# Designs tried in a protein design run: designed miniproteins, single chains, continued (5). Part 93

Each design is a single chain, and the fold is of that chain. pLDDT is the mean over its residues in the fold that is shown.

## One batch from the design tools (miniprotein)

Design m19227
Fold by ESMFold2-Fast:
Structure m19227 (fold): chain A 87 residues (1-87)
Amino acid sequence: SAAQKKYQELAVKAIEAALKGDEEKLREYLRKIVELHNEANKARGLEPLSEEEAEKLVEEWLKELLSLSKEELEELLKEAKKALEES
């Protein structure tokens, strides 16, 4: 699906930003991922996350990704790229 492919493209970009230590770009891509989650929730008749809840989630994901080793991030990148090719 278009939404699945867009998510996988953003996931690849987010992991690449984390590997480079580019926190600003990582936040940008994570915010876009939250936007896709809100679109999916709206399609299911669920309430979207508030702006405050969305920013909190972005910061939590950012901290998690930046806590990973280079080796763990490289493995995630391989998995994300494979998922993108299969979507």
Scores: mean pLDDT 84

Design m19228
Fold by ESMFold2-Fast:
Structure m19228 (fold): chain A 91 residues (1-91)
Amino acid sequence: MAAEAAERDRLVAESDKLLDEVTKKGNEAIKLNPKYKEKLQKMVDEIKRLHDAVRQAAASDLEGARAVYEGLRETAKKAFEFVDKVIKEAK
């Protein structure tokens, strides 16, 4: 039980960190290359949706929380790759 609680807290904390990092980099990319604003906003919104899903699952379903968190990590990785491309194109 204590180990599972620690894992739930970790998944939530890591999800919070990913959302913060994607939001900050997304806003930087929008500022540097405004033509991608709509795509970047949809990307941040999707990360926020997955973050909220991890928080909900973490409260009652650890396996579900792990699965959603894995999806969040994969989506965040693609988001960071897209943001980096947008920033490089602007420079």
Scores: mean pLDDT 82

Design m19229
Fold by ESMFold2-Fast:
Structure m19229 (fold): chain A 97 residues (1-97)
Amino acid sequence: SSMTQQILNEINNLISKANSLIDSINSELPNATPDQQSQLNSLKSELNSIISDLNSLKDDLNSGSISNDQARQRVSDLNLDISTIESKFNTIKKKQS
């Protein structure tokens, strides 16, 4: 359905956003203190977990194992999780300035 395709596009956009955040974190790691490196590596682990969840959600949506409404709710939750990680990353970057 067109609704399913829109949700799949949103999932792909979130995977791209999470990967871009990982790349940004990797760029900051060489300038980070040991405590900041620990925090940054924790955020990378959380982002990798979210990417795994998003890929599983794509598989479930493509197989019909999940409804469009359930998928939308999960996308909303994972988008909020990514935004929370981005906020934490921005806080760490301000301390490096």
Scores: mean pLDDT 91

Design m19230
Fold by ESMFold2-Fast:
Structure m19230 (fold): chain A 114 residues (1-114)
Amino acid sequence: NAEKLKAEADERLARGEVSPEVADLYRQAGIEYLKQKKYEEAVESFDRAIKIYEELGIKDEKLAETYLVRSLAYAYLGKFDEAIKDLEKALEIAPDSPFVRMNVRGVRYVAFLE
């Protein structure tokens, strides 16, 4: 349940918890919103996750994957400039990730369609 995951993350963040676990909850909420085709809510959740990962100095495959799935949500919203920037950022962080490379084609396909 996307709403439950977001509510748990919001509550923990409101208590001053800036942690990888809170970022992971926002990332999971975003993925669940994406499955529900709630693309604006997905972007908001991914924005929160990315901000926390970056504040903590986390620059691994989790951050790259989060940029990739936010890129997909932006593409579905018709925000192609934002989608391309996030895609480039994911490739910059994890250029050799099989997950990132495999999913790059999907995001590019959506982003360059009307």
Scores: mean pLDDT 82

Design m19231
Fold by ESMFold2-Fast:
Structure m19231 (fold): chain A 99 residues (1-99)
Amino acid sequence: METVIEALPDDPSPEALGSPDAVVRARITVLSKEGTERFLREAAGLSEEQARKIADLLEPGDVFEVELRAGATPQEIGDAILRALAEKLGLSVEELKAL
């Protein structure tokens, strides 16, 4: 990527959040395996088996960041979550889906 946001602002610009094309970063913290399984099933559309296997690869306190558009659809959000998890775990998205 040519354009790197140098800093994650604690408070994103209100003007940037007003645009559906504005890039938003969400920081996701793993609090529990059960919570992570539920999140992956609901937000990323994964099966119970896939969500459990991915949650087993994460530890409480693990953090990953998802970059998406402010106007992103639920499907775009799910795809962004899968990409962020793949990078966090050192896997491809295809390898994650094969779990």
Scores: mean pLDDT 68

Design m19232
Fold by ESMFold2-Fast:
Structure m19232 (fold): chain A 62 residues (1-62)
Amino acid sequence: GPGIEEGARLGYLGGLAAGGEAAGRTAQWMSRKAGEEFGDEAGKEAGERGLRSGLEGARQAA
């Protein structure tokens, strides 16, 4: 649902905006936490998948 999608999107953008490895770790933790609050287990998984894809994309761009 919207909450799960928003959590994943914000996690991805947060990692990119803050930049680098440290920001990536923080964004991953935040995205996972948001996923847990928004959609329980399903939200947590969707949030982690979105954040992970975003971080991989950023890593390849570097």
Scores: mean pLDDT 59

Design m19233
Fold by ESMFold2-Fast:
Structure m19233 (fold): chain A 71 residues (1-71)
Amino acid sequence: SPDREAFLQSMSDRIRSGVQTDTDREITRARQEGRDLGLSDEVIRQREQEIRDDGDRRYRELVDRARDGVL
């Protein structure tokens, strides 16, 4: 259905924006906590990448749930 596809696209865009906002906040927190703990820049960068990878996975899961009508 065109209406269903339009709804899923809109939902996907909104989920992307929400996940990106949450990911940016988590990265900011991880940077601050890493500095406070005296972690190396390399370790902080690795943690930032893990947060980004988690965000990408969460985005895919939420989009799949939206397609299944579970959101």
Scores: mean pLDDT 85

Design m19234
Fold by ESMFold2-Fast:
Structure m19234 (fold): chain A 86 residues (1-86)
Amino acid sequence: NLDRKNQLLQEAEDLRKNARDLQAQSQQYQAQADALYEQALRSTPLERSKLLEQGDGYYTLAQTYQGLAGLYEEEAKRLEAEAKAL
C-alpha cells in the first residue's frame, strides 16, 4: 500500500503542476483579451466589432483553461484523499 500511496501522491502533484500551467496560460489569454478590449474602446465603431470578437475569443480560451485547471485541482484533491485513507 505504500507504493500505491506514493503513486497517488505523485499523480496528484503532476495534476497540480498541470493545473498551475493551465492557470498561467489562462492569465495570458485574459491579458490578451483585456488588451484587445482596451484597443476596441480607442477604435472606430467599424474596427471595434472585430477587436471585441477577437477579445471574446481569447476570453473564451482563458475561461476554458481556468475551468480545466479547476478540474485538475479537484482530481488532485480526490487522489490526495485516497492516499490519506491508505
Scores: mean pLDDT 90

Design m19235
Fold by ESMFold2-Fast:
Structure m19235 (fold): chain A 80 residues (1-80)
Amino acid sequence: SMDEQLAQEAIEHWKKIVEKWLAYWKENNLSPEEAQKGLEQLKKQLLEALATFPESVKPKLQAAIKELEAKLLAFIKELE
C-alpha cells in the first residue's frame, strides 16, 4: 500500500538521520550527557512524526524507533 511505502521511506530517512547524529557525536567528542540530551530530542521528533501516520503502519514505525534508540544508547554507553 501507499501508506506502507511512505512508512518504509520514513524508516530509511530516520536511519540516515541516526547515522548523521552518530557521526556528529563522534566528530565533536560529545559527553555521554550531551549525547543523551540529543537522543531525547531526536526520539521526541521521531514520535511526533510517527503520530502523523495511519494506525496500520504505527507498529512498524514504533519497532524502527526502538531499534534506532537502542543503537544510539549502545553508542552512548561506549562514550562512558
Scores: mean pLDDT 86

Design m19236
Fold by ESMFold2-Fast:
Structure m19236 (fold): chain A 91 residues (1-91)
Amino acid sequence: MALEKLQKIYDEEAAKRRAELDALGAALQEALDAGDRARAAALALELARLQLEIAKRVAEKAKELGEEVAKKAEELVEKVEAELAALEAAA
């Protein structure tokens, strides 16, 4: 299934950036718990940018697995780009 193959590639690429994801996620949660909205917004933006880098890397790898997986990976990139644009507009 295209989604299952996409998830496996995503998990592999996310694993390469796990320390950065964990650090940004922890810092974001700390900012949210502290009520520091400005810091939380900045960290959410950094996390979204890292997620976009991962999604683009996944899309590049997905091209090697066939057209259906590649299309699903591109949909993921578009979704993350839209989320990043919304966060940038809110900042």
Scores: mean pLDDT 80

Design m19237
Fold by ESMFold2-Fast:
Structure m19237 (fold): chain A 81 residues (1-81)
Amino acid sequence: MEKAEENYKKGLEAYKRGDYEKAASYFTQAARDFIKNKEYEKASEFYRLAAEAYQKLGDEKAARVWREMAEAFKKLYEQKK
């Protein structure tokens, strides 16, 4: 079964329960799994979800770091040859 998809589901459940720290951890793990598969678009989306979780925690610095990482991977998959 897809490891990234499992981490995504765990992240969503943690987020719904208000456990934003665990949600951010699971979303970050899902993003790394997608990077391993060279799925940079999905990796960008999950880093954005991690940034949202950190924003809910009031950790503005962490939220900014993960948002910038999401933008970096978005630029990577938008490259055309």
Scores: mean pLDDT 80

Design m19238
Fold by ESMFold2-Fast:
Structure m19238 (fold): chain A 71 residues (1-71)
Amino acid sequence: SSMEEERRREEERARFGATVNKATNEAIELLASGSASEEEIKEYLMTKYGLSPAVADAVVANAKEQLAAEK
């Protein structure tokens, strides 16, 4: 183990966090526009961002909560 290995893991975590944030923002836009169903949005996010089904489900759920809070 080394500081180099830890830096790579931190970089991967940062990239994952950025990806989740981008996916959440896009899910909010898709839900708000009514362009797709929740299932279609989940499939799209899994394909575009490489998210697992569990992560994609959490992203869509969080996006729905954000939209509900804005009313």
Scores: mean pLDDT 80

Design m19239
Fold by ESMFold2-Fast:
Structure m19239 (fold): chain A 96 residues (1-96)
Amino acid sequence: VKPTPVLVLKYKISSNKDVLGYIEILDEKYKNPIKNILDDLNIDYIETDTGFQFLTTEEKLNELIKELEKKLNLYYEESIDNEDPTVKILYFYKKN
């Protein structure tokens, strides 16, 4: 069976270089750790029924991706949304 992702990060970089992103949480045990990482990075977010919507910079997005990998011991695979190629999708999985 193909590994199931524990969270999905979707983001779009706007023409003014702001990053609009969304973290969908598929494994609820990661909710509080993700919230702590967002707070530590001073990223403003809105909690939704399925995760966190945020607005940030490219620099903070890169730090967020690194912290998700390091602090949560995850790896990611990148994809692009077939309906909107300006949207990037990162599927995060548990390391073996």
Scores: mean pLDDT 84

Design m19240
Fold by ESMFold2-Fast:
Order: sequence, then C-alpha cells, then structure tokens
Structure m19240 (fold): chain A 62 residues (1-62)
Amino acid sequence: LKEKIEKYERDAEISRKLKEYGEELIKSGENESTGLMMVLSGEVGEEVSKRLAERYRKLLEE
C-alpha cells in the first residue's frame, strides 16, 4: 500500500512537471499545439494520480 501511494505521488509530480513544461512551450510560442496537449495531459494525469494516492492513503488508515 505505501509503495502504491509513493508511486502515484511520483506520477502526480511527473504530470505536474509535464503541465508546467507545456505551459512554457505555449508561452515561448515554440509549439503551441504540443504545449496545449501536454498541459491537458498533465492536468488529467495529476488529478487521476492524486485521487489514486488519496484512496490508497485511506486504505492504510482503515
């Protein structure tokens, strides 16, 4: 259970960084379509990973 929590917390951080990188790509104008896709993918990945980590944390508390 702890290993699963750590995995999903790490996945959430990776997704957050993907989102931040996508935002910088949009801001710089280098590739707006790729940047937008990375932002959206990062947002979804971060939310899903955070929810999974939270569910495993609750299982550890019960």
Scores: mean pLDDT 80

Design m19241
Fold by ESMFold2-Fast:
Order: sequence, then C-alpha cells, then structure tokens
Structure m19241 (fold): chain A 95 residues (1-95)
Amino acid sequence: SSEIKKAEEELDRLIRETVERLRELGLPQDVLDLVTRQLRLMKDMALNKSPISLIEGHANMLISGLRTEGVDEGSLRVVEETTDRIIEIAKELNK
C-alpha cells in the first residue's frame, strides 16, 4: 500500500542517516554493520505490522548489546532515538 511504501522510504532514510551519524562519532565498521542489520530487522518488523512489544524487545537487546561492547553514551543515545522513531512509525502503521 502507499502508506507502507511511505513508511519504508522514511525508515530507509532514518537508518541511513543514523549509520552516518554513528560513523562520524567513530564507531568501528563491525559495530556499524551490526547496528545496520538490527535496524533493518526492526524496519521489516514494523512494515510487517509485527507486535510492538517484539520490536521494543529487539531495540532493548540492541542497546544492551552495544552497552556490553563498551559503546559510548552519546552513540547509545543516537541508537535509542532511532529505535524510538522506528517504534513510533510501527505504532502509526498498526492503527
């Protein structure tokens, strides 16, 4: 549908811009690849209208994993802002 296509385009832009911001903050390429993969998974879940609780679970696992790897607070905030926006879009699609 047109709503799903618009959401896909917004999410693709959001993920691209987030990865660029994290690269500028100095995150190593393997961590950037992990974040990109997880954000794309959450995008797919949102577009498929997966339960919001599952998307929130994936977001929490990503943030927890990055914290365990010693990712800085500033970078963690960027990832959290991005996952919060993905969840917001998913909620809009599930109305």
Scores: mean pLDDT 91

Design m19242
Fold by ESMFold2-Fast:
Structure m19242 (fold): chain A 85 residues (1-85)
Amino acid sequence: DEARKRLEERGVGDFELSLKNLELLDLAIETKDEPATEEQARRLLEEARRLGLSEEQIEGLRGLIERGASVAELELTLEIWKELE
């Protein structure tokens, strides 16, 4: 639930009605105080584009990065968006 609160605080929660991966949530909680570096953020954005995320979702990830999201939080966001249908 702490990881869900972090995602909601960063603006992801509005798009996420259900969190699907509890293991990634635990990882996001552990890394909450470690913002992604510019290099890590760039790699995650490129992966998101490769996975076929929309430009709106890519901009959402940029917003999370700007707010200091951790690598685990960004990876969790990618997995949730990837699995939404």
Scores: mean pLDDT 63

Design m19243
Fold by ESMFold2-Fast:
Structure m19243 (fold): chain A 70 residues (1-70)
Amino acid sequence: DLEEKAKKLSEEDLKKIEEEIRKIIRELEEKGHELDAGVVDLRLAVGKLMGPEALLEALEFARKVLEEVK
């Protein structure tokens, strides 16, 4: 449940989530998946604007994209 998880996140947790998404973006770029990296970056930007629940959705999306290109 993303809503309940979002309510428990600290500022440090939010920073770690952003760092994990940015690591996924870099890995996608290094592997030549520039369009996928761009979509993940857009999702991160939206997540930062919309709040913790959207940021968790951006993380789940980023992880799914990375799994599909492995």
Scores: mean pLDDT 82

Design m19244
Fold by ESMFold2-Fast:
Structure m19244 (fold): chain A 91 residues (1-91)
Amino acid sequence: MLSPLVARAKELLEEAIRLAEEALRLAESDKEKAKELLLEAEIKLGLARIEVAVAKLTGELSPEEAAELERLIEEAERLIREAREKLEKLK
């Protein structure tokens, strides 16, 4: 079974992805809410990175789990970047 740190990192990344997708959706209709959601997504991604780093240091992260978390981090970063770029263009 997944370690508690790996499970938490996955939950944080899934939440960051959801928040970033919502920020993208709202960017043109509700800029202020989109900015708030984007900030929450960035915070969740940051927390997930800390959990992943701790899991690596404690040896609780298998290669398969590392690959899955890396894919989720890349997706979260991509969506956050797209939301940020869209919000910047709407200024």
Scores: mean pLDDT 83

Design m19245
Fold by ESMFold2-Fast:
Structure m19245 (fold): chain A 86 residues (1-86)
Amino acid sequence: STLPPLTEEEYREKLEELERLEEEALEELEKNKAPEVYKELVRRSAEILRRGLEALLRGDQAALDEARAEAARLAAEAEALLEAAA
């Protein structure tokens, strides 16, 4: 079952929260002198989440499913990177 569509207000609030979380994550990675690949993972994750929010705003199930699939692939890439670094 599809999540109900977001209102314009809910979309704006979630987008603002996402932008803040992305900035905080990038600042923490920069502070810790993390490799660029980790910052790229954060940026890619935020982009996928932005597309997911847009899909929810439009009630676009196909776009939402695509964003979810891309998020799952990115999560697998992140896990592999962390495992290789351990």
Scores: mean pLDDT 83

Design m19246
Fold by ESMFold2-Fast:
Structure m19246 (fold): chain A 92 residues (1-92)
Amino acid sequence: MKIELSEEQKKELQELLEKSKKELLEKLKKEGASQEEIDAALRVFERLKEALEQGTLVEAAKIGALQMENQGHLVTSEALRKLQQEIEKLLA
């Protein structure tokens, strides 16, 4: 579903994505996560940036969380579920 976002909402969501990416990468490195999970997390955040421009950010975060959970990347999946909740709160 495409959501029409204001420029202010886009800026807030972009800042949220950068913060969430940084915090997740720091947590993954601290916990000794595999390079595979770190690379997967980086790929997901690149897709989320594209989804923000397309107005599909909530759906992309939800799908990303499910894909990461199915791959056993539970730390990344949990971070994406929290991110989805924060995105939905900003859009409410």
Scores: mean pLDDT 83

Design m19247
Fold by ESMFold2-Fast:
Structure m19247 (fold): chain A 63 residues (1-63)
Amino acid sequence: AELSAEETARNARIVRYTRRFIELYEKGASEEELKKLRDEAMKEGFTPEQIDALERAARELAA
């Protein structure tokens, strides 16, 4: 089955934010930068639980 436009957009947002969290962890970013990215993800429609999951995955991939 074809992905809906909303599903495609949601998947693109997941990939984009996961990559941005990976980049921040690889750089040893400050807590302020991490908080800013979490706030941006929240505005894009991610729940706190989803943001936690993305951040955990990014930490594992950056290690």
Scores: mean pLDDT 78

Design m19248
Fold by ESMFold2-Fast:
Structure m19248 (fold): chain A 86 residues (1-86)
Amino acid sequence: AVMVLSDEQREQMIAALRKELEELKKMYEERKSSLTPEQKAVWEQILELVERIIAAVEAGDTVRMMELLRRLQEKAAEFQALLDAQ
């Protein structure tokens, strides 16, 4: 098979990612008043990347999924660096 994920594995991954996205959105709304403009921008970019990863998983595009996961790791590191700078 060309695809690595089974239909069940794909559905489970999509459900988990959607739950994580909603939790990240909730945390953002609760904390955004205490965040710097740069921290807000990076958090919003992380939210967009998670949505794009969900779309890639739904499309079965494993190459795109892996690319977006790498970008997500880079943005997470950027966010941590902004926290450490304060």
Scores: mean pLDDT 81

Design m19249
Fold by ESMFold2-Fast:
Structure m19249 (fold): chain A 100 residues (1-100)
Amino acid sequence: SLLDLLEEALKLEEELLEKLEKEQPGSRLVQTQRDHILGLKYVIEKLKNNDPNAKSVALSVVEYTLAQLRSERPKLPESTHPLLDELEKLYEEIRKLLEE
């Protein structure tokens, strides 16, 4: 389901945050990652509450987060790149479901 995919994305985003906190503590990228997690939690809560705007908000958050991850990829540690590849694939899947 859409909710299951978003919850999977949240787990991967939290794993990325843990890696970034270990490899680049105090980096702006850590703060950016926390913002991505907050946005995803917000969308998940709206979907769980059957908010009529949940899907449109989810699409905006997913598109923004995907664009940010792609833009920031060269600045992120190479050890995180496999996780970024999984997140990109998952967000593209979520985006396609939201555009139905």
Scores: mean pLDDT 87

Design m19250
Fold by ESMFold2-Fast:
Structure m19250 (fold): chain A 72 residues (1-72)
Amino acid sequence: TPAQKARLIAAAFGLTDAQRAALADALDAGVTSNAALGEAVGLSQSTVRDLLQAYERATGRPRAALAADLRA
């Protein structure tokens, strides 16, 4: 499922439970830039970009959907 793929990708990128929650909260708040998301979760802009691209390629869903998939 998209939720399982989102969690596997987050785990592959080494995100903690706190970082997953922070990423979901920032996406729900409408934060759109990779730099601002990286600042919110304590990751580099490049890591956030690569994670979001991996999610979009694996699921076919937009980055905003990642928040719901990480919480499911």
Scores: mean pLDDT 83

Design m19251
Fold by ESMFold2-Fast:
Structure m19251 (fold): chain A 103 residues (1-103)
Amino acid sequence: SNLEKLLQAIKNVDLEKFREYFEKLLEEKPLTLEELEKILNTLIDVFLSKNPTSEQKKKFLDLIEELVEIVLPNIPRGSTEIPEELIPKVKEILEEMLKLTQE
């Protein structure tokens, strides 16, 4: 699946493949909360595996806070999907997390 390929791109810290498979995933169906959770958990695991500095950890935590503040208030109570209007900003934050992992 495009999700599995996206998760593998994250594990490989491959920003270009991350962008490719994220776009392909969005072309198939709206991004779900469960898919975002898998993406975020994989980003966290890979980031921590690189033995980041306290400064890098603080920057990563700030990105998590930004993602939470954008996503959680804007999902309707009956929905499991991320609103399409939020996708560009969600993508930007996830890309910044992966870039921080490359440092």
Scores: mean pLDDT 89

Design m19252
Fold by ESMFold2-Fast:
Structure m19252 (fold): chain A 80 residues (1-80)
Amino acid sequence: SPLEAEARQVLADIDRTLKELKEKEDPNDPTVQKFIKRLEEEKARLEQALAEGADPKTISEEIINAGSLIALYEIYRVAK
């Protein structure tokens, strides 16, 4: 479905963002640690929602939550 395709794209975006956080940022920065933790938690929630066949509203909410976290990190990255 289009929604499942969007969810898979967001999972790929999370993985890319986690890689950048781990490779480019200071691992001792509490803000960086918080982004990593939240993105890993959101990845797990979205993967679980897809695995369980959650309703479209639940999947959409997790996509929005993940996208918002990625956007916040992008802002943080350029504001340094």
Scores: mean pLDDT 88

Design m19253
Fold by ESMFold2-Fast:
Structure m19253 (fold): chain A 96 residues (1-96)
Amino acid sequence: MIESVEEAEEGLKELIENNPYLRVVFFDKNPDPEEYEKALEIVRKNADVLIETFEELIKKFPDLALAYEMLAFVYEILGDEEKAQEYREKAKKLKP
């Protein structure tokens, strides 16, 4: 049962770590170029589901910085620089 921002952050990290495409895109600092391009294509094809998932997390846990970071990156992949910047700034304000 998810009751806190801390539990939501752990759950989101586990979701990203257990998905090979999300892990490569969001957590890998030096991804293989071929794997990275493939992961970006998968994220683009599933962007609607990812956006909905992260927006639902933000509704329940408005202080979950990681969800804003993930939304910013998805919008960046989609080419929506304005929304990407908006969510990056929101995430930055929530981090210590």
Scores: mean pLDDT 76

Design m19254
Fold by ESMFold2-Fast:
Structure m19254 (fold): chain A 100 residues (1-100)
Amino acid sequence: MRYRIRVTLRGILDREVGEEVARRVAEFGRRLLEEAGAEVESVSYEVDAKKGVVTVEIVFEGELSMEEAEEIGRRIAEHAREVAKEYGLHPEVEVEVEEL
């Protein structure tokens, strides 16, 4: 199965903090997926400091069910909250999982 996981954080207005949060979340997600036996095709992130939005997107292929992919997405979103908390931030975090 091929999937896209998108994690969106809202409320991060500092570009440098947003980029560091995005980078750490992206690396965590990549590692988590590789440990689950998935092949990570791409990892990307974007930071819109003016809108306060940070988006992390991971595309992967693996013998994972949609339920397993959604569970991994939830774990990535929770990690995103913990990383942001280290910077004194409490963003709204959303996760979307799509089969490609």
Scores: mean pLDDT 88

Design m19255
Fold by ESMFold2-Fast:
Structure m19255 (fold): chain A 69 residues (1-69)
Amino acid sequence: MDEEDGRRGAAAGAAAGKKDGSASGAGVNMLTGAHESGQDKEEMARYGAEEAGMSEEEVEEAKRTAALG
């Protein structure tokens, strides 16, 4: 993954999240909550961050946050 693509995706994802983030994010969270498991929390956090186009550093941070929570 390129850092430029990650930053662009993250910025686009953040902008989209700002506009429709609550509805879109809530939908994803509802699906995740319906199929939530301890081990899957880390994977889902990574998947969500990757979908948002975050860089590897941001993905790692999201994984750690999900593992802690």
Scores: mean pLDDT 54

Design m19256
Fold by ESMFold2-Fast:
Structure m19256 (fold): chain A 63 residues (1-63)
Amino acid sequence: MLSKEELDKETRLTLAIIQGVIAEKAGDKQTAAEWYRKASEIARELGREDLAQEFEKKADELA
């Protein structure tokens, strides 16, 4: 059973990814990179290191 904190982090991760995708499609690469970095940090807090590395790499490529 996931704790309330883990569920909140999962929700924040999903929202950060959505915001990053929206910004990227709008051509705002800097804003997209900031959201993907936030997603990477949340993924690390959830113990999802592989996912965190993917978002960090994507943010670096966009910034």
Scores: mean pLDDT 81

Design m19257
Fold by ESMFold2-Fast:
Structure m19257 (fold): chain A 61 residues (1-61)
Amino acid sequence: RPVISSAEDLKKRTEELIKKGDEEGLENLESAFKDLVENGTEEEKKIAKEVLEKIEEYKKK
């Protein structure tokens, strides 16, 4: 099962939550991506870092 595809789907979900302004949903995804940064594969870590940056930019407003 390609892990990259799952990470891409989570990235799309993150953008959807940003557009909706769902801060609780973003907090949950942020927690999951922080776990991937510590325990994921090289590619998962890269995608997780990109998603976390998007969440931080949204929170700054």
Scores: mean pLDDT 72

Design m19258
Fold by ESMFold2-Fast:
Structure m19258 (fold): chain A 80 residues (1-80)
Amino acid sequence: MVTLTIELASGEKVTVDLDKEYNTLQEVLDKILEKSSGKVKEELEKLRKEIEENFPELLKKKFSAEEFSEFLEHMSKIFL
């Protein structure tokens, strides 16, 4: 079990437990969306749609929890 903590554009933090060392971006985003509500969920759905439209293969690629943390930290810095 690996725990991933993600900071959203709203400043809200979501913690997701991953069953595998390597997970697809789609699996991680689906778990975050399940734990999100209101405006946070809307912003994440927009992000998911942008990735799906521009980088569909990225959603199916497997990443480690560290790679997800780096990716999401960079995204949160852009929106802060």
Scores: mean pLDDT 68

Design m19259
Fold by ESMFold2-Fast:
Structure m19259 (fold): chain A 64 residues (1-64)
Amino acid sequence: LLTKLYGVDEELAEKLLAYFGNFENVLNATISEITKIPGIDETTAGQIKLGIDHYKETGEPLPE
């Protein structure tokens, strides 16, 4: 599911789940919390947050 969000590949999905523990916590994460994960910069965190916000509003991943 996470890999269908914009800017999230398998490695990022694993890091997000390891840091936040579960998918619900990832959906509630802020950009500043995501940037605290090693290897994620503010641009990547912003893309992840954009995908999360779209998913939370529509229940669908961002269109290609």
Scores: mean pLDDT 69

Design m19260
Fold by ESMFold2-Fast:
Structure m19260 (fold): chain A 61 residues (1-61)
Amino acid sequence: DERDVLIAKVANAVIEKDYETVAEILGEEFAKRVKERIESGADPVEVANEAARELYRRLQA
């Protein structure tokens, strides 16, 4: 499923700190918030799960 591939891609991008890919998928403002949270010491896995859930929500709309 193309949706599952895209969700995995955004989660991996967060873990790898590839904020350009996060911005391409979820937008620049979301990518900026992801970067700020990770730089502030948030768990990258938790942030990746939040990004995956947000993308899933948007794809349901």
Scores: mean pLDDT 85

Design m19261
Fold by ESMFold2-Fast:
Structure m19261 (fold): chain A 70 residues (1-70)
Amino acid sequence: FTPTVEVEHSLEKDEDGKTRVVTRIRVTAETWDERFALWRQTEAELRKKTGATSASDPEEVAKRFEEIKK
């Protein structure tokens, strides 16, 4: 029932010292087809409400992550 999707956000520096946002999404193969479809719908709905896109606004991305982990 509960989808197994984990989102990891981190800030890393390149060789030039440039800071970038790294987002990793972990989806188990066992729930790929069915649970991933549900996750996609949820993500689309959240993006509509916040207007954020992945890695475009690290503050918003961190905020969404905290809401999921409440």
Scores: mean pLDDT 57

